# Ledger of designs, part 96: designed miniproteins, single chains

Each design is a single chain, and the fold is of that chain. pLDDT is the mean over its residues in the fold that is shown.

## One batch from the design tools (miniprotein)

Design m3327
Fold by ESMFold2-Fast:
Structure m3327 (fold): chain A 68 residues (1-68)
Amino acid sequence: SQQETIDELEKRRDELLSKTTNEDVKQQINDVTDFLIKLIEEGRLTPAQALAAMDDIETWARAEEAKA
């Protein structure tokens, strides 16, 4: 369901934030996750697209942390 997808995005955001130390990276994780949730609520993004976008956010955030 839409709510199950939102719950999964919020859970994955919290897990990612717990592993992130860079404040700018944390802000981007929050901003893009909030944007994905908004797009789902507006019916502009499918669950599959939202989860794929979250995979991309996780990959990006891990790469940024690895540079430190």
Scores: mean pLDDT 86

Design m3328
Fold by ESMFold2-Fast:
Structure m3328 (fold): chain A 81 residues (1-81)
Amino acid sequence: MSQEEISRLIGLVLRAIGLLIDARRLLKEKPSEEIKKELERAEEAYRRLVEAFRRGDLEAAEEALRELEESYKRILELVKK
């Protein structure tokens, strides 16, 4: 892998960690089964991202982050209810 690809992978992981921390905070502030399910989906996406990072698979890592971002957006929508 190039150093640029490694840097991008690290960036994806850091972004995912930030989103998970915020998602966990939102669940604590507004406990609901719907938010809990979306957080569980985000955690599954994070596991896939970490596995992709270990393999150096940038494409798989980007796909996993996209799934995590989609779950996070749904959490934000649920909080607005």
Scores: mean pLDDT 85

Design m3329
Fold by ESMFold2-Fast:
Structure m3329 (fold): chain A 65 residues (1-65)
Amino acid sequence: MNVERAQQLVDETIKGLREGKLDKRGAEIMADRAVNAYIAAGKPDLAKEGRERVEKAAEEAEKKK
């Protein structure tokens, strides 16, 4: 898997959370896919940042509900 695909997954997950199209569970599944893609590409730092970005977006989405 390439880094570009993993970045797109993170961005789509955050957008889905902000638009109410993804719940926290769905976001966790998408984040796991992105993290695995980054790790497979040898980018563990990007995997950590991607997960943190999704977690922050999920917290903000839940706070607004």
Scores: mean pLDDT 78

Design m3330
Fold by ESMFold2-Fast:
Structure m3330 (fold): chain A 80 residues (1-80)
Amino acid sequence: MSEAEKLAAELKRLTAELQELTARVLELDPKRAEEIGRELDERIEAINAKHRDNPTSVEALRERIEAVREAIERLREAAE
């Protein structure tokens, strides 16, 4: 119903897609999968630091969604 609930559902869907692509890339190029995972971890840490006072805000959720989408794009590139 709320904007935040919709964004949380989208983040969950994207995280599932991320996990599927990560599994594929791990079979093809484990080091590339590790690099992309590290980049995502760094981005999430930066988002958490930026939003430490409001970690469950709509803005924080949108930034996390963007970070996961970027990681998915990089995994697709790595999968060729």
Scores: mean pLDDT 83

Design m3331
Fold by ESMFold2-Fast:
Order: C-alpha cells, then sequence, then structure tokens
Structure m3331 (fold): chain A 70 residues (1-70)
C-alpha cells in the first residue's frame, strides 16, 4: 500500500526547515525498513523536499513545499 501526503509551509528559512523536517522524520522512523529524502527543488526563496518511508511493506511518500516568509 502507498500513501502520498503533500504539506505546505511558509517559514523564515526554507532550507533549514527542510533539513530539520528530514532529520526529524529519520529519527521518528528509525524502525523503518528505509527512509530516503530528496530535494527536488531548491533556491533562495523555496525548497521542495520529497521523503519516502518504507515500513512493514507499506510505502509512505511526503512532499513538503517550503516557501520563505515575506
Amino acid sequence: METETTLEFTTDDPRATAQRVADGLRLSYSDADSVTSEVVHEDADSVVLRIEIVKDGHTHVYTLVLRKAP
């Protein structure tokens, strides 16, 4: 089974926030079969991060869209 979830945030530092989220998910899913993260877009004002977690034969995909706060 595959579950896909998209989350959107506005933040003062999209790059730092993306890194913290990726690290937090790795720690939270330390018992997972695999955890992969990929930055699919990065610039000064936005970051799009894709995270794939495989646990007990189930795949969960999270897409995070982070934009710099004005």
Scores: mean pLDDT 76

Design m3332
Fold by ESMFold2-Fast:
Structure m3332 (fold): chain A 67 residues (1-67)
Amino acid sequence: SEAQKKEEELTEQILKLQEQLLANRDDPLKQLELTFQINELFAQRRGNQQALENFKRAEAEWKKLLA
């Protein structure tokens, strides 16, 4: 089904980002960036639009603090 295919695709993206998180263990800023992306994908996979918006907003605020 289309829903099953989307869930599998999101799961693959999450696993790839988790691999990148491990590869960047010595870069705390990159780890935080990857953590936001992982949380956004988990929210998408769950169909939790509110959580997705909250994580996107948190990432935007964090990026604003670095400017």
Scores: mean pLDDT 83

Design m3333
Fold by ESMFold2-Fast:
Structure m3333 (fold): chain A 100 residues (1-100)
Amino acid sequence: ELEKKLEEIKKKYEKYKNSTDPSVLAKRMLYEIAEAVLNKVYGGVPVMLFYLAKNYASELTEEEKKILLEVIDYVAEHYPDRSLLPLLDLAKYYINKVLK
């Protein structure tokens, strides 16, 4: 279930939540996305998903890529701001490009 997977990502990457180190930016963003979705604070999530997918998809584990695809579909379904849907579509494209 998505909620449990997000709780696990949040716990795994919590140590990076205040990091300014560029080498762990992808891990910090995974924490931020997981926290935001679990708290139902969707406003920044499409932009974060797009940026993470475009720049760091190759650094993610296969399981993390699959979880982000579930997050993209979940946010597209539940977030009312349709102007951000193209960012979610692009995020999905970039993740699928490096998945397998």
Scores: mean pLDDT 85

Design m3334
Fold by ESMFold2-Fast:
Structure m3334 (fold): chain A 113 residues (1-113)
Amino acid sequence: SMKEIEKAILEVEIAIGLLGIALGVAKIIGEPEEVIKAAREVLEAGIETLKKVKEYLKKGDIDGAIKAAKEGLKKLKEGLKKLKEVGAPDFLIKSAENVIAAFEALLKTLESI
């Protein structure tokens, strides 16, 4: 249903916003530049993926939205791996994992149509 898609999109928007806040906190507490860069790459991938999904949905192209979400999830998972490899603190890792979980829920909702 349209309402389930809208809810899933809102959950993605909230997760992205919380990752943005976590990145801001990481900057304030003086996390290394490699951690800040890796977290920013995950945040930017999330923002870009959501923008593409919304653009396809606006056109009524559900298959395009599914493809965009799948491609974005691959980039987000690669970004999360890098974030772990650079020794990011747990709160940044958990925030990035929440973005991935929200996109996986959105993808499942889109595929159920």
Scores: mean pLDDT 91

Design m3335
Fold by ESMFold2-Fast:
Structure m3335 (fold): chain A 74 residues (1-74)
Amino acid sequence: SAEESYRRQQEEIEKIVEERIEELRKTDPEAAEKLELFRLAVQAIRRGEPSPLPEEQVRLLRERLAEDRAALAA
């Protein structure tokens, strides 16, 4: 189904992002930490869990994620 395809695509993207963060951690641990916090915030928003980011940034991320989902559905 479309939902299954979307879920698998998101899982694959998350795996790639994790690998990129680990690579970056070897050369720029500060940048790696910032990307990890962003990744965790995105995951928290998708799960409806508390985010480590300020509420204003969480709201903007929710809007962007909704736009991305709509674009993929079109």
Scores: mean pLDDT 70

Design m3336
Fold by ESMFold2-Fast:
Structure m3336 (fold): chain A 84 residues (1-84)
Amino acid sequence: SEEEEVKKKKEEAMEYYRKGVLAYNEGKYEEAVEYFEKALKLYESLPEEYQDKEAIRRIYYHLGIAYEELKKYEKAEEYFKKAE
């Protein structure tokens, strides 16, 4: 069912998000960005009615702090703005 497929995509997105957080905590900021971008793409691929806007904002915030650690301050600022 569509509902089942949406659930699976959300679970996959959450797994990528968790991997991103773990990579960030280990100082692997490029890897963290990669995982957060994968999670974001999955969440954003969902139909609007199934969008988890809170999860998306959380990912934007984590992309912001990861880019800040990479000294990519312009990208960090863009993602912090999207998280608000």
Scores: mean pLDDT 89

Design m3337
Fold by ESMFold2-Fast:
Structure m3337 (fold): chain A 61 residues (1-61)
Amino acid sequence: PRVLVEALLGDDADMAAVRELVLEVNRQSQGKSEEEARRIADAARPRLRAAGATDVRVVVE
């Protein structure tokens, strides 16, 4: 499954770090069930916020 991140970026947002984290989550989600992909994505949410994403929505396709 593919993980999409919708985020409001703060003034200090590291866009490159956000993008790299989204790619990492998508790589880890390959070959997994939608439920497992959701868990992987949810585990990444604190790291996304640490990179400056202030309003984070994660969608699994």
Scores: mean pLDDT 74

Design m3338
Fold by ESMFold2-Fast:
Structure m3338 (fold): chain A 75 residues (1-75)
Amino acid sequence: MRTPEERAAFDAEVLEALALIVRGIAISDLKNGEDPEKVLEEYNRLLDKLEAMGVAPEVVAEARADIEKAAQEYK
């Protein structure tokens, strides 16, 4: 059985992994010719939900910055 500390650490790792996956999929969608405005709207909404679930604000901010930069490159 996981300790409470191990459970909290695992849950944090899962949430951080989800934020990184969301970032990766958004950048992939942009590379594949998806509308940058639509990608930014949809994936920022998902990142807002992840932040509400307890992802560190700095991780969410970095993911948003990376997606926005990619959107500018593929516009």
Scores: mean pLDDT 79

Design m3339
Fold by ESMFold2-Fast:
Structure m3339 (fold): chain A 76 residues (1-76)
Amino acid sequence: TLSRTVPASDTEGASEAARELASKLAPARLTFESDSGLRASIDVDDPETAGRVARQVARVAAARGAKTLTITVSPK
């Protein structure tokens, strides 16, 4: 299991972090947690999908007032 915390306002940083972690562990489960209480999980088979999902989750979290997003990647 690998995790990284990024500013929710940094959507590209969230995407890059998720891609980097997924490149080491995919196929993997991605879990997102924000300081505002947003929680989401998705299974991903490739880093590209992980990056796209992380970008979208970061945008939603930031729009709802979150300051940080923690991305956790666990192998399936």
Scores: mean pLDDT 82

Design m3340
Fold by ESMFold2-Fast:
Structure m3340 (fold): chain A 84 residues (1-84)
Amino acid sequence: MGAEIAREAAALARADAAALRAHAEEIAAETGLSVETIRRLADVAERAAERFAALAEKGASEEEVQAAVGETRAEIRAIVEADK
């Protein structure tokens, strides 16, 4: 179960990173964040995708995956807060 959730999380994070990079200016205009902040969020999503892929490969538990998601959310919040 954990490995399957991690694999899905990795795929979603990669899609998010691609979307943030492709539409950085539009997302910045809609959210009020800087384009630089949106690009930094794309980098976080890409690193998260790599981390989740590694968790899937090692057969991580749901708890390990949830911890990684929590850490990623905290990093995203810190970046967004710094842009305010």
Scores: mean pLDDT 84

Design m3341
Fold by ESMFold2-Fast:
Structure m3341 (fold): chain A 69 residues (1-69)
Amino acid sequence: SKKEQYIKDFQKKANEIISTMPEENHPHYESIVKLIIEKAKTMSPEKAEELLNSGLKSLQLERDRELKR
């Protein structure tokens, strides 16, 4: 389904972002990604897309903060 594709694309992009962070922080962000995916699975495709896009933007901002440490 379209929602399954959005979740797969999100997980791939999120994993790429997390891989650029310090190794010690990976479990924390991987847990957040899992929670976002679990929520997205319970939502309509439209709401899931909105949540996943917001989650990706937040993850990018957190990655930028981690790289400045």
Scores: mean pLDDT 85

Design m3342
Fold by ESMFold2-Fast:
Structure m3342 (fold): chain A 71 residues (1-71)
Amino acid sequence: SPELEELEKKAYEAAKKGDFDKVYEILRESPDIARVAEAAIKGGLPLDKVHELAVKATRDRAEEIAKKVKE
């Protein structure tokens, strides 16, 4: 989708700058974490760092959804 393509571009540019916080934000908001993670890797972030950020984003999203379900 155009929105996902824009998120991939933003993740790539943030990765080129070494902006881990911005990459994490984009991963959290993305409907497709794997595609955004791939863009961050292509932008030059180390595989281990991208994996760490993707795992954190996935967990934090799951926790937020769980809170909404319990309300």
Scores: mean pLDDT 83

Design m3343
Fold by ESMFold2-Fast:
Structure m3343 (fold): chain A 64 residues (1-64)
Amino acid sequence: SDEAAAQQAYQDASTEALKAGKSAVESIDAAMRAIQEALKRGEISQEVADRYLAQLKKMKELAE
């Protein structure tokens, strides 16, 4: 499903960034990039991408 593809992109990007020594905020930025790339590849719908990006933006604002 589009949901599964979005969740996998988010998980992989976040794990990769944290493994590379990035901060929590930087890992959220990496996850946002991964969702945008999945959308560009046609792997997920615009609706799913918009929901994940909104959630990630909120997480970033609260991460302090």
Scores: mean pLDDT 84

Design m3344
Fold by ESMFold2-Fast:
Structure m3344 (fold): chain A 89 residues (1-89)
Amino acid sequence: SADEALERGDYEKAVELYKKEIEEAQKNGDTLKVAEGYLRLAEAYRKMGKYDEAIKAYEQVKKLVPEGSGLQLYADRLIKEAEEEKKKK
């Protein structure tokens, strides 16, 4: 699974599988599943040091969830963390 690939450090495979999970969730109209998929996709990109890709994925999470929701606030925090990590590289 995508989560198993992420756990073993196979970040490229995790990215591939999370993208497929997002596509299937989109086909099913499962907006929350799409948001969760982007959150995990962003984490995989962030672990690869691909901060711009991670930030874009976190921004997708923010667009898919209600304004002021816990997940939107969480995604905003993760964007700030990724921006700071990018500056240190």
Scores: mean pLDDT 84

Design m3345
Fold by ESMFold2-Fast:
Structure m3345 (fold): chain A 97 residues (1-97)
Amino acid sequence: DEMTLIGELKLELLKLAEISEEGKALTKSIALVTDNGKSRVVELDEQLAVALALLHEKYKTREFYLLTYVDADGRTYQSILPPKEVLEEELEELLKK
């Protein structure tokens, strides 16, 4: 499932976002959109775009982002990054071991 793939990516990028102290610097080249009816096509090679979305939510807003990406077979997938509060709780739960 695309949800499994993006879930794994989100988990790894949540860890990166938590560690990054220069999150704002990563916004230099990529613009992501909120659920205001706009979307950005993100290829799997553009994992940085997802990381920037997570960092942007942690720093600026609690709005979620709609991401659209296309796999090598031309299949289109869409994923929603939850608001910062949910992302933080999800990360905390994963770090409890």
Scores: mean pLDDT 43

Design m3346
Fold by ESMFold2-Fast:
Structure m3346 (fold): chain A 78 residues (1-78)
Amino acid sequence: SEQEKRDEELLKLGEKNKEKIEELIEEMKPKAEELAKSDEPPEKLMEKLMKEMLEKAKKESKEVAELIEIQMEENRKR
């Protein structure tokens, strides 16, 4: 199915970029802690954090940026 093919592509892309994703998450930890101190709902904090990760990823890796955009879109559909 088209969904199975997309899921396989996303898994492979994630595995290929695992180290870069882990580095980006580590870089975002201080920002996540700062945002967690605000009284905003967790959903808004997550959206702000993901948006900032996306901006950083766009400068460093198109593939990581694509993965973040897909994750943000899935989060919005929930």
Scores: mean pLDDT 76

Design m3347
Fold by ESMFold2-Fast:
Structure m3347 (fold): chain A 79 residues (1-79)
Amino acid sequence: MKEKIEKLLEEGTKVLEEMKEETERRALELGRPDLAESGRRVMEERKEELKQAAEEGDLEKVEELLNRVKQEVRDMRGP
């Protein structure tokens, strides 16, 4: 169980890095640096939520949070 949570956290770290890149890119494209700051705050909140769920050993919650972050990144890349 813990080993699965560790793998999900590693995946989460990569997804959060993608979220950071997309947030910075969109902020630059729109000329809105305030959007980059807002995105960084959201990223930090997601990172903390994932870490807390992992520390509690809640595999289901970690999976749900990770899927939510993945969806947010997909939404950023959408039209």
Scores: mean pLDDT 79

Design m3348
Fold by ESMFold2-Fast:
Structure m3348 (fold): chain A 92 residues (1-92)
Amino acid sequence: SKQLALAKQQLATAKDWIAYLKDLKAKETDPKVKAQLDKAIAALEKAIAILEKAIAAGKLTKEQGREITLEEATATAHFMLVFVERKVREKE
């Protein structure tokens, strides 16, 4: 199934992104930036859980697709807030 192949690729990408965010968090000293990274990681972990369940079931439902998209959008929003927190810190 093309949808299952795409879901597997999306799972791999989400896992790579979590690894990247965890590395950023380990190097970060600002607690506000760490909080945004934690929220981004938590959203991606939810997306991964839904993707793994869909892959194991051999099908992706429309509801699962919507939930994955919302969690990925949430992760992106919190990742963007990392840059906002850093910009505020640079002006202090």
Scores: mean pLDDT 87

Design m3349
Fold by ESMFold2-Fast:
Structure m3349 (fold): chain A 88 residues (1-88)
Amino acid sequence: DEELNNKLGEIMDNAARTKKLTEEQKKQIEEIYNYLLETHDFSEEEKRALEAAMKSEVGAPFGILLTLSVHLALKRQKELEEQRRLLE
């Protein structure tokens, strides 16, 4: 997760500075996209958001990070609520 976040951050920084993605970065984004689909239980709506992000060349890393961040925040919120219930 930490390595994934660092990799996305590097790609996003480069995209912000150059307004382009290198072929290597496009490949890294595709690898990240596939990894996320395999390791996370995304909704159909979230999967469509990720697909839309992948179609946006320069915006791809930003869209992926946003979708992942929202997904993880919602999952964490549910886990914290469930943990709170168990402690009552």
Scores: mean pLDDT 77

Design m3350
Fold by ESMFold2-Fast:
Structure m3350 (fold): chain A 57 residues (1-57)
Amino acid sequence: SELEKVKEENKKIADEAHKLMEQGKKDPANYDELKKQATDLINEAARRVAEAKRKAS
């Protein structure tokens, strides 16, 4: 289903966001930018999941 595909994509995005946060811990000078990138990825993934749920209902 579309929702299942979006959930799998969301898992991959969450893993990528986690990697960005870990990089930020090792490079404090770029922490704020990496944190913003990770947050933007998570928010986009959440919107896609919400959209897929809306279409499935």
Scores: mean pLDDT 79

Design m3351
Fold by ESMFold2-Fast:
Structure m3351 (fold): chain A 80 residues (1-80)
Amino acid sequence: AVEKAKEALEAAEKGDAEKALELAQETALTAENLAAQAGAGVGVLAVAVGKAVGLDDEEQGKLAVGGLKAALEGELYGEG
């Protein structure tokens, strides 16, 4: 799930909104089933990033990418 979310983030950074959305949806479908049991929020953020990258605003795409990266970092390294 986390690795697919990172791939979605990389696709969004490349400006490939369609690929980013597809990978984000895959992450949400797999991660939501696991998140319901493990409490991971990355799938929800991956879907939100996919939708935001679909917007014509380059700045909004960058914000969505940053938000997903922060959430992934929090899940991987969130010992606080």
Scores: mean pLDDT 53

Design m3352
Fold by ESMFold2-Fast:
Structure m3352 (fold): chain A 86 residues (1-86)
Amino acid sequence: GKEASEEAARGAEVAGEGAEKGNASKASGGAIKAIGASVQAKLQGDKKAEEAGLKAAKAAGKAAKELTPEAGKKAAEEGRKAAEEG
């Protein structure tokens, strides 16, 4: 649970950094990592880590799509919450 939440947080942070720099490849890579981590939390039955990881993954995906500093900041915030909550 905790490890999956931390991995989702790291993915969201990478997506946020990519979005702030306009780097679509980095943002997409971070989003994929966050999504994968949320799926792993679900498979482990950790509902709290799943919910936190899913929020981080959604924010990371939005950052990868929009490539804006605002979306990047939101991804970083949700990632931090996932790490603290899981």
Scores: mean pLDDT 76

Design m3353
Fold by ESMFold2-Fast:
Structure m3353 (fold): chain A 80 residues (1-80)
Amino acid sequence: SGNDRRKAYLLGLQLGTETVDAALEGKELMKEKVKKMIEAAKDPKTSRGALDGLRLAGQALKHLGLTEEGDYVLEARDKI
């Protein structure tokens, strides 16, 4: 259980960071990354990390003033 929690946490940080980086480069790259995150959220092995990553990325983007991008990421997460 402890190893599984740690793996999920680290995966969420990695996927969240990658989603923020994609959004900062452009809207189309963000959309492609979000699509991959939705697929990862449907896989039981990666679901927790992907859902946490989308939440972290959406919140970070809104904090950076990228409200449209942040809302897009959070809305995509809510549809899962």
Scores: mean pLDDT 86

Design m3354
Fold by ESMFold2-Fast:
Structure m3354 (fold): chain A 90 residues (1-90)
Amino acid sequence: MVEEGKELLKRAVRAAAAGDREEARQVAEEAEELLKKDPENVIALMALALSLDALGRVDESREYLAKAREVLAKNPELEAVAEEAEKEVL
């Protein structure tokens, strides 16, 4: 589950950097499905927020970023997991 979230975040970062709107839509859909199973999945919240921003859905992106920050405040270990996913993409 954590590894699945990492792959999704990597895809979100690459899609946003490349301006790949089709990939951003797919990542947003998959992130929403992960959040139905685990609403506190911070990696899925971040992936969804990045994908929504890439799609121009800025208000929704801000809402999911706020939720991700709230989850990270309760579980700071998840920040390291998100950073590790970014390192593997770069």
Scores: mean pLDDT 75

Design m3355
Fold by ESMFold2-Fast:
Structure m3355 (fold): chain A 80 residues (1-80)
Amino acid sequence: MKISGEEYLELLKENPLVELDVATIRLKKSGHQFVGELLLIKVGATKEETLTDPKWGEEFTRSDLENIDITKAKEVEVLD
């Protein structure tokens, strides 16, 4: 499922990152730029390993999210 950055912020109000412990930012390298992409993974035995997805190279904790403008995320992916 994909959601907007604004929908992601609403999700954080209900479920803070510290309680989810599964929100990451993946950065796509497109030419000479990185495009922000949020990945939300619900805690579960089959989903936790995706936090270390080597395809996107960048994984961010909650503290990292607080230091970037997450509203600039164009796409948020929730893994079911």
Scores: mean pLDDT 42

Design m3356
Fold by ESMFold2-Fast:
Structure m3356 (fold): chain A 65 residues (1-65)
Amino acid sequence: PAFPQLSPKVEEALDRLEKEIPNLTSKEEAVEFARKIAKELGITDPREIELLIGYALSLYDKKKA
């Protein structure tokens, strides 16, 4: 489920996903990128990481639709 208010790190991660996911070529690459950004920004909450992965997949699916 989405959080009512996101941490600043999560918001920055979402912004990076919006910029980079359209340039990626596979769903696996999108998931790996989301995990990489979470690690780079120090996001360790499993629920926040799941949110980023779900958002990355959503962005990738919109690109293919």
Scores: mean pLDDT 77

Design m3357
Fold by ESMFold2-Fast:
Structure m3357 (fold): chain A 77 residues (1-77)
Amino acid sequence: AAPPAVVEKEVVLDVSEEKAREIAEKALDKTIPQLPPGVSVGYRVEGNKVTITAQGPTLEQAQAGVDLMVKALEEEY
């Protein structure tokens, strides 16, 4: 079996680290129900920087996970 595809995207928010973490948590909660089968999404927060990581069976599915999370982040920001 091939290893899962991984896609990463960095988003900088003009907010505090605490606010960035809150926004990221809300965005992830909105994203999880929309994810394609076999796709997982996570995040890390460092200062005002949110790093989104998605994994899936294909690059296209992993990218879809990232795109959903970015959209959710923009909706919460």
Scores: mean pLDDT 82

Design m3358
Fold by ESMFold2-Fast:
Structure m3358 (fold): chain A 97 residues (1-97)
Amino acid sequence: GVEAARKAADTIVELAQKGESFEKALEKGLEVARKEGAHPRAIYTLEAALYGVRGEPEKALEYGTKASIDPKNADPEAAEAIGVVAEGIARAQSIYS
């Protein structure tokens, strides 16, 4: 759920602050998200970001598409979990700027 997504986001930001590479921070965040049972669309958002960092744009697009929600049938929990992970990724990315 959303709480698991927040734990993943916090892990990514903390690792970035400790000087870990962005790729390794995302890998660990994805591990935490899977272990803690984050919403599948939040997991797909993390996979898309990781493939993007690795220079795999086709896989990044594939997982980004899987993370997408239908606005007509939007699950509020899915939207919130995606938002939490996206914010964590953005905060971590700002540390590497």
Scores: mean pLDDT 82

Design m3359
Fold by ESMFold2-Fast:
Structure m3359 (fold): chain A 68 residues (1-68)
Amino acid sequence: SMEERMAKAIAQGFVDRGVPEEKAEEIYKRVVEKVKGKKLTNEEIAYIANKVAEELGYEVRDPVAAPA
């Protein structure tokens, strides 16, 4: 879905910031589960992804923004 593609792009943003690829994939999977069947904005998906990263022990001092 479009939401899944957006969640994957945001997860790549975490990899670009030095988060391990395995952890970014876990963030992606949890975000997809949380957004499945919901009509959310890119900003809402990014918010959920940053919260998931925080729950997984990644310090979200510089939140990943939604792709333009």
Scores: mean pLDDT 73

Design m3360
Fold by ESMFold2-Fast:
Structure m3360 (fold): chain A 74 residues (1-74)
Amino acid sequence: LKEGTYVGSEQKPGAPYPVEVTVTVDGDTVKISIKEYLPGGIVVDIDVTVPVSDLDSFKSTLTSYQQKALDKAL
């Protein structure tokens, strides 16, 4: 993956806004920001920095729509 900042989004049916992902790649390190807006004003905010080697393990902790948005950013 080339160094830089990438963005992805995925609209879950019935959600007020799409899941938004920003990925910043710096060498062997990836900074991932995920924002998910749920009904009732609930916001899920995930902000992590992981080595590229840990990316698959991190993905396994995500919901299907969070993972789809992340994959669109990558």
Scores: mean pLDDT 79

Design m3361
Fold by ESMFold2-Fast:
Structure m3361 (fold): chain A 60 residues (1-60)
Amino acid sequence: IDEEDITLSLARMGFSVAGQPLPAGTPEEQLALAKKLLSDKKAIEEEARKTNPEMLEGVL
């Protein structure tokens, strides 16, 4: 139950910070989208680290 509220809050913040606007929808739809975005983001980050880490490094 609390996880839903936490996920929604994190999703809204994460989407906003990541430049991905959350569509106006039911909490369940927003949760599903948040999970997809987080999953895709993790997959992209992992692949970038393995295949193209230079893009993530940005010469820090």
Scores: mean pLDDT 60

Design m3362
Fold by ESMFold2-Fast:
Structure m3362 (fold): chain A 70 residues (1-70)
Amino acid sequence: GSAEAARRAALEAARAGDAAGASIGWGTYQTALKTGDPRAAAEAALRGGESAGDPRAREHAEKTAQAALA
């Protein structure tokens, strides 16, 4: 489900030392748990990536959004 995919993305970003990516993944996981809506979770990930201003965070946000929609 989208929550598990977002949690996995957050853990992978954390292991890579990407604090912004890990934060985006965790926020997406929380949104997925609260709403049960993969689209809302994906939108939260993309907004987080855009606001971070970091290319690495944007890449992780895109991957997290795609995973949330799967």
Scores: mean pLDDT 71

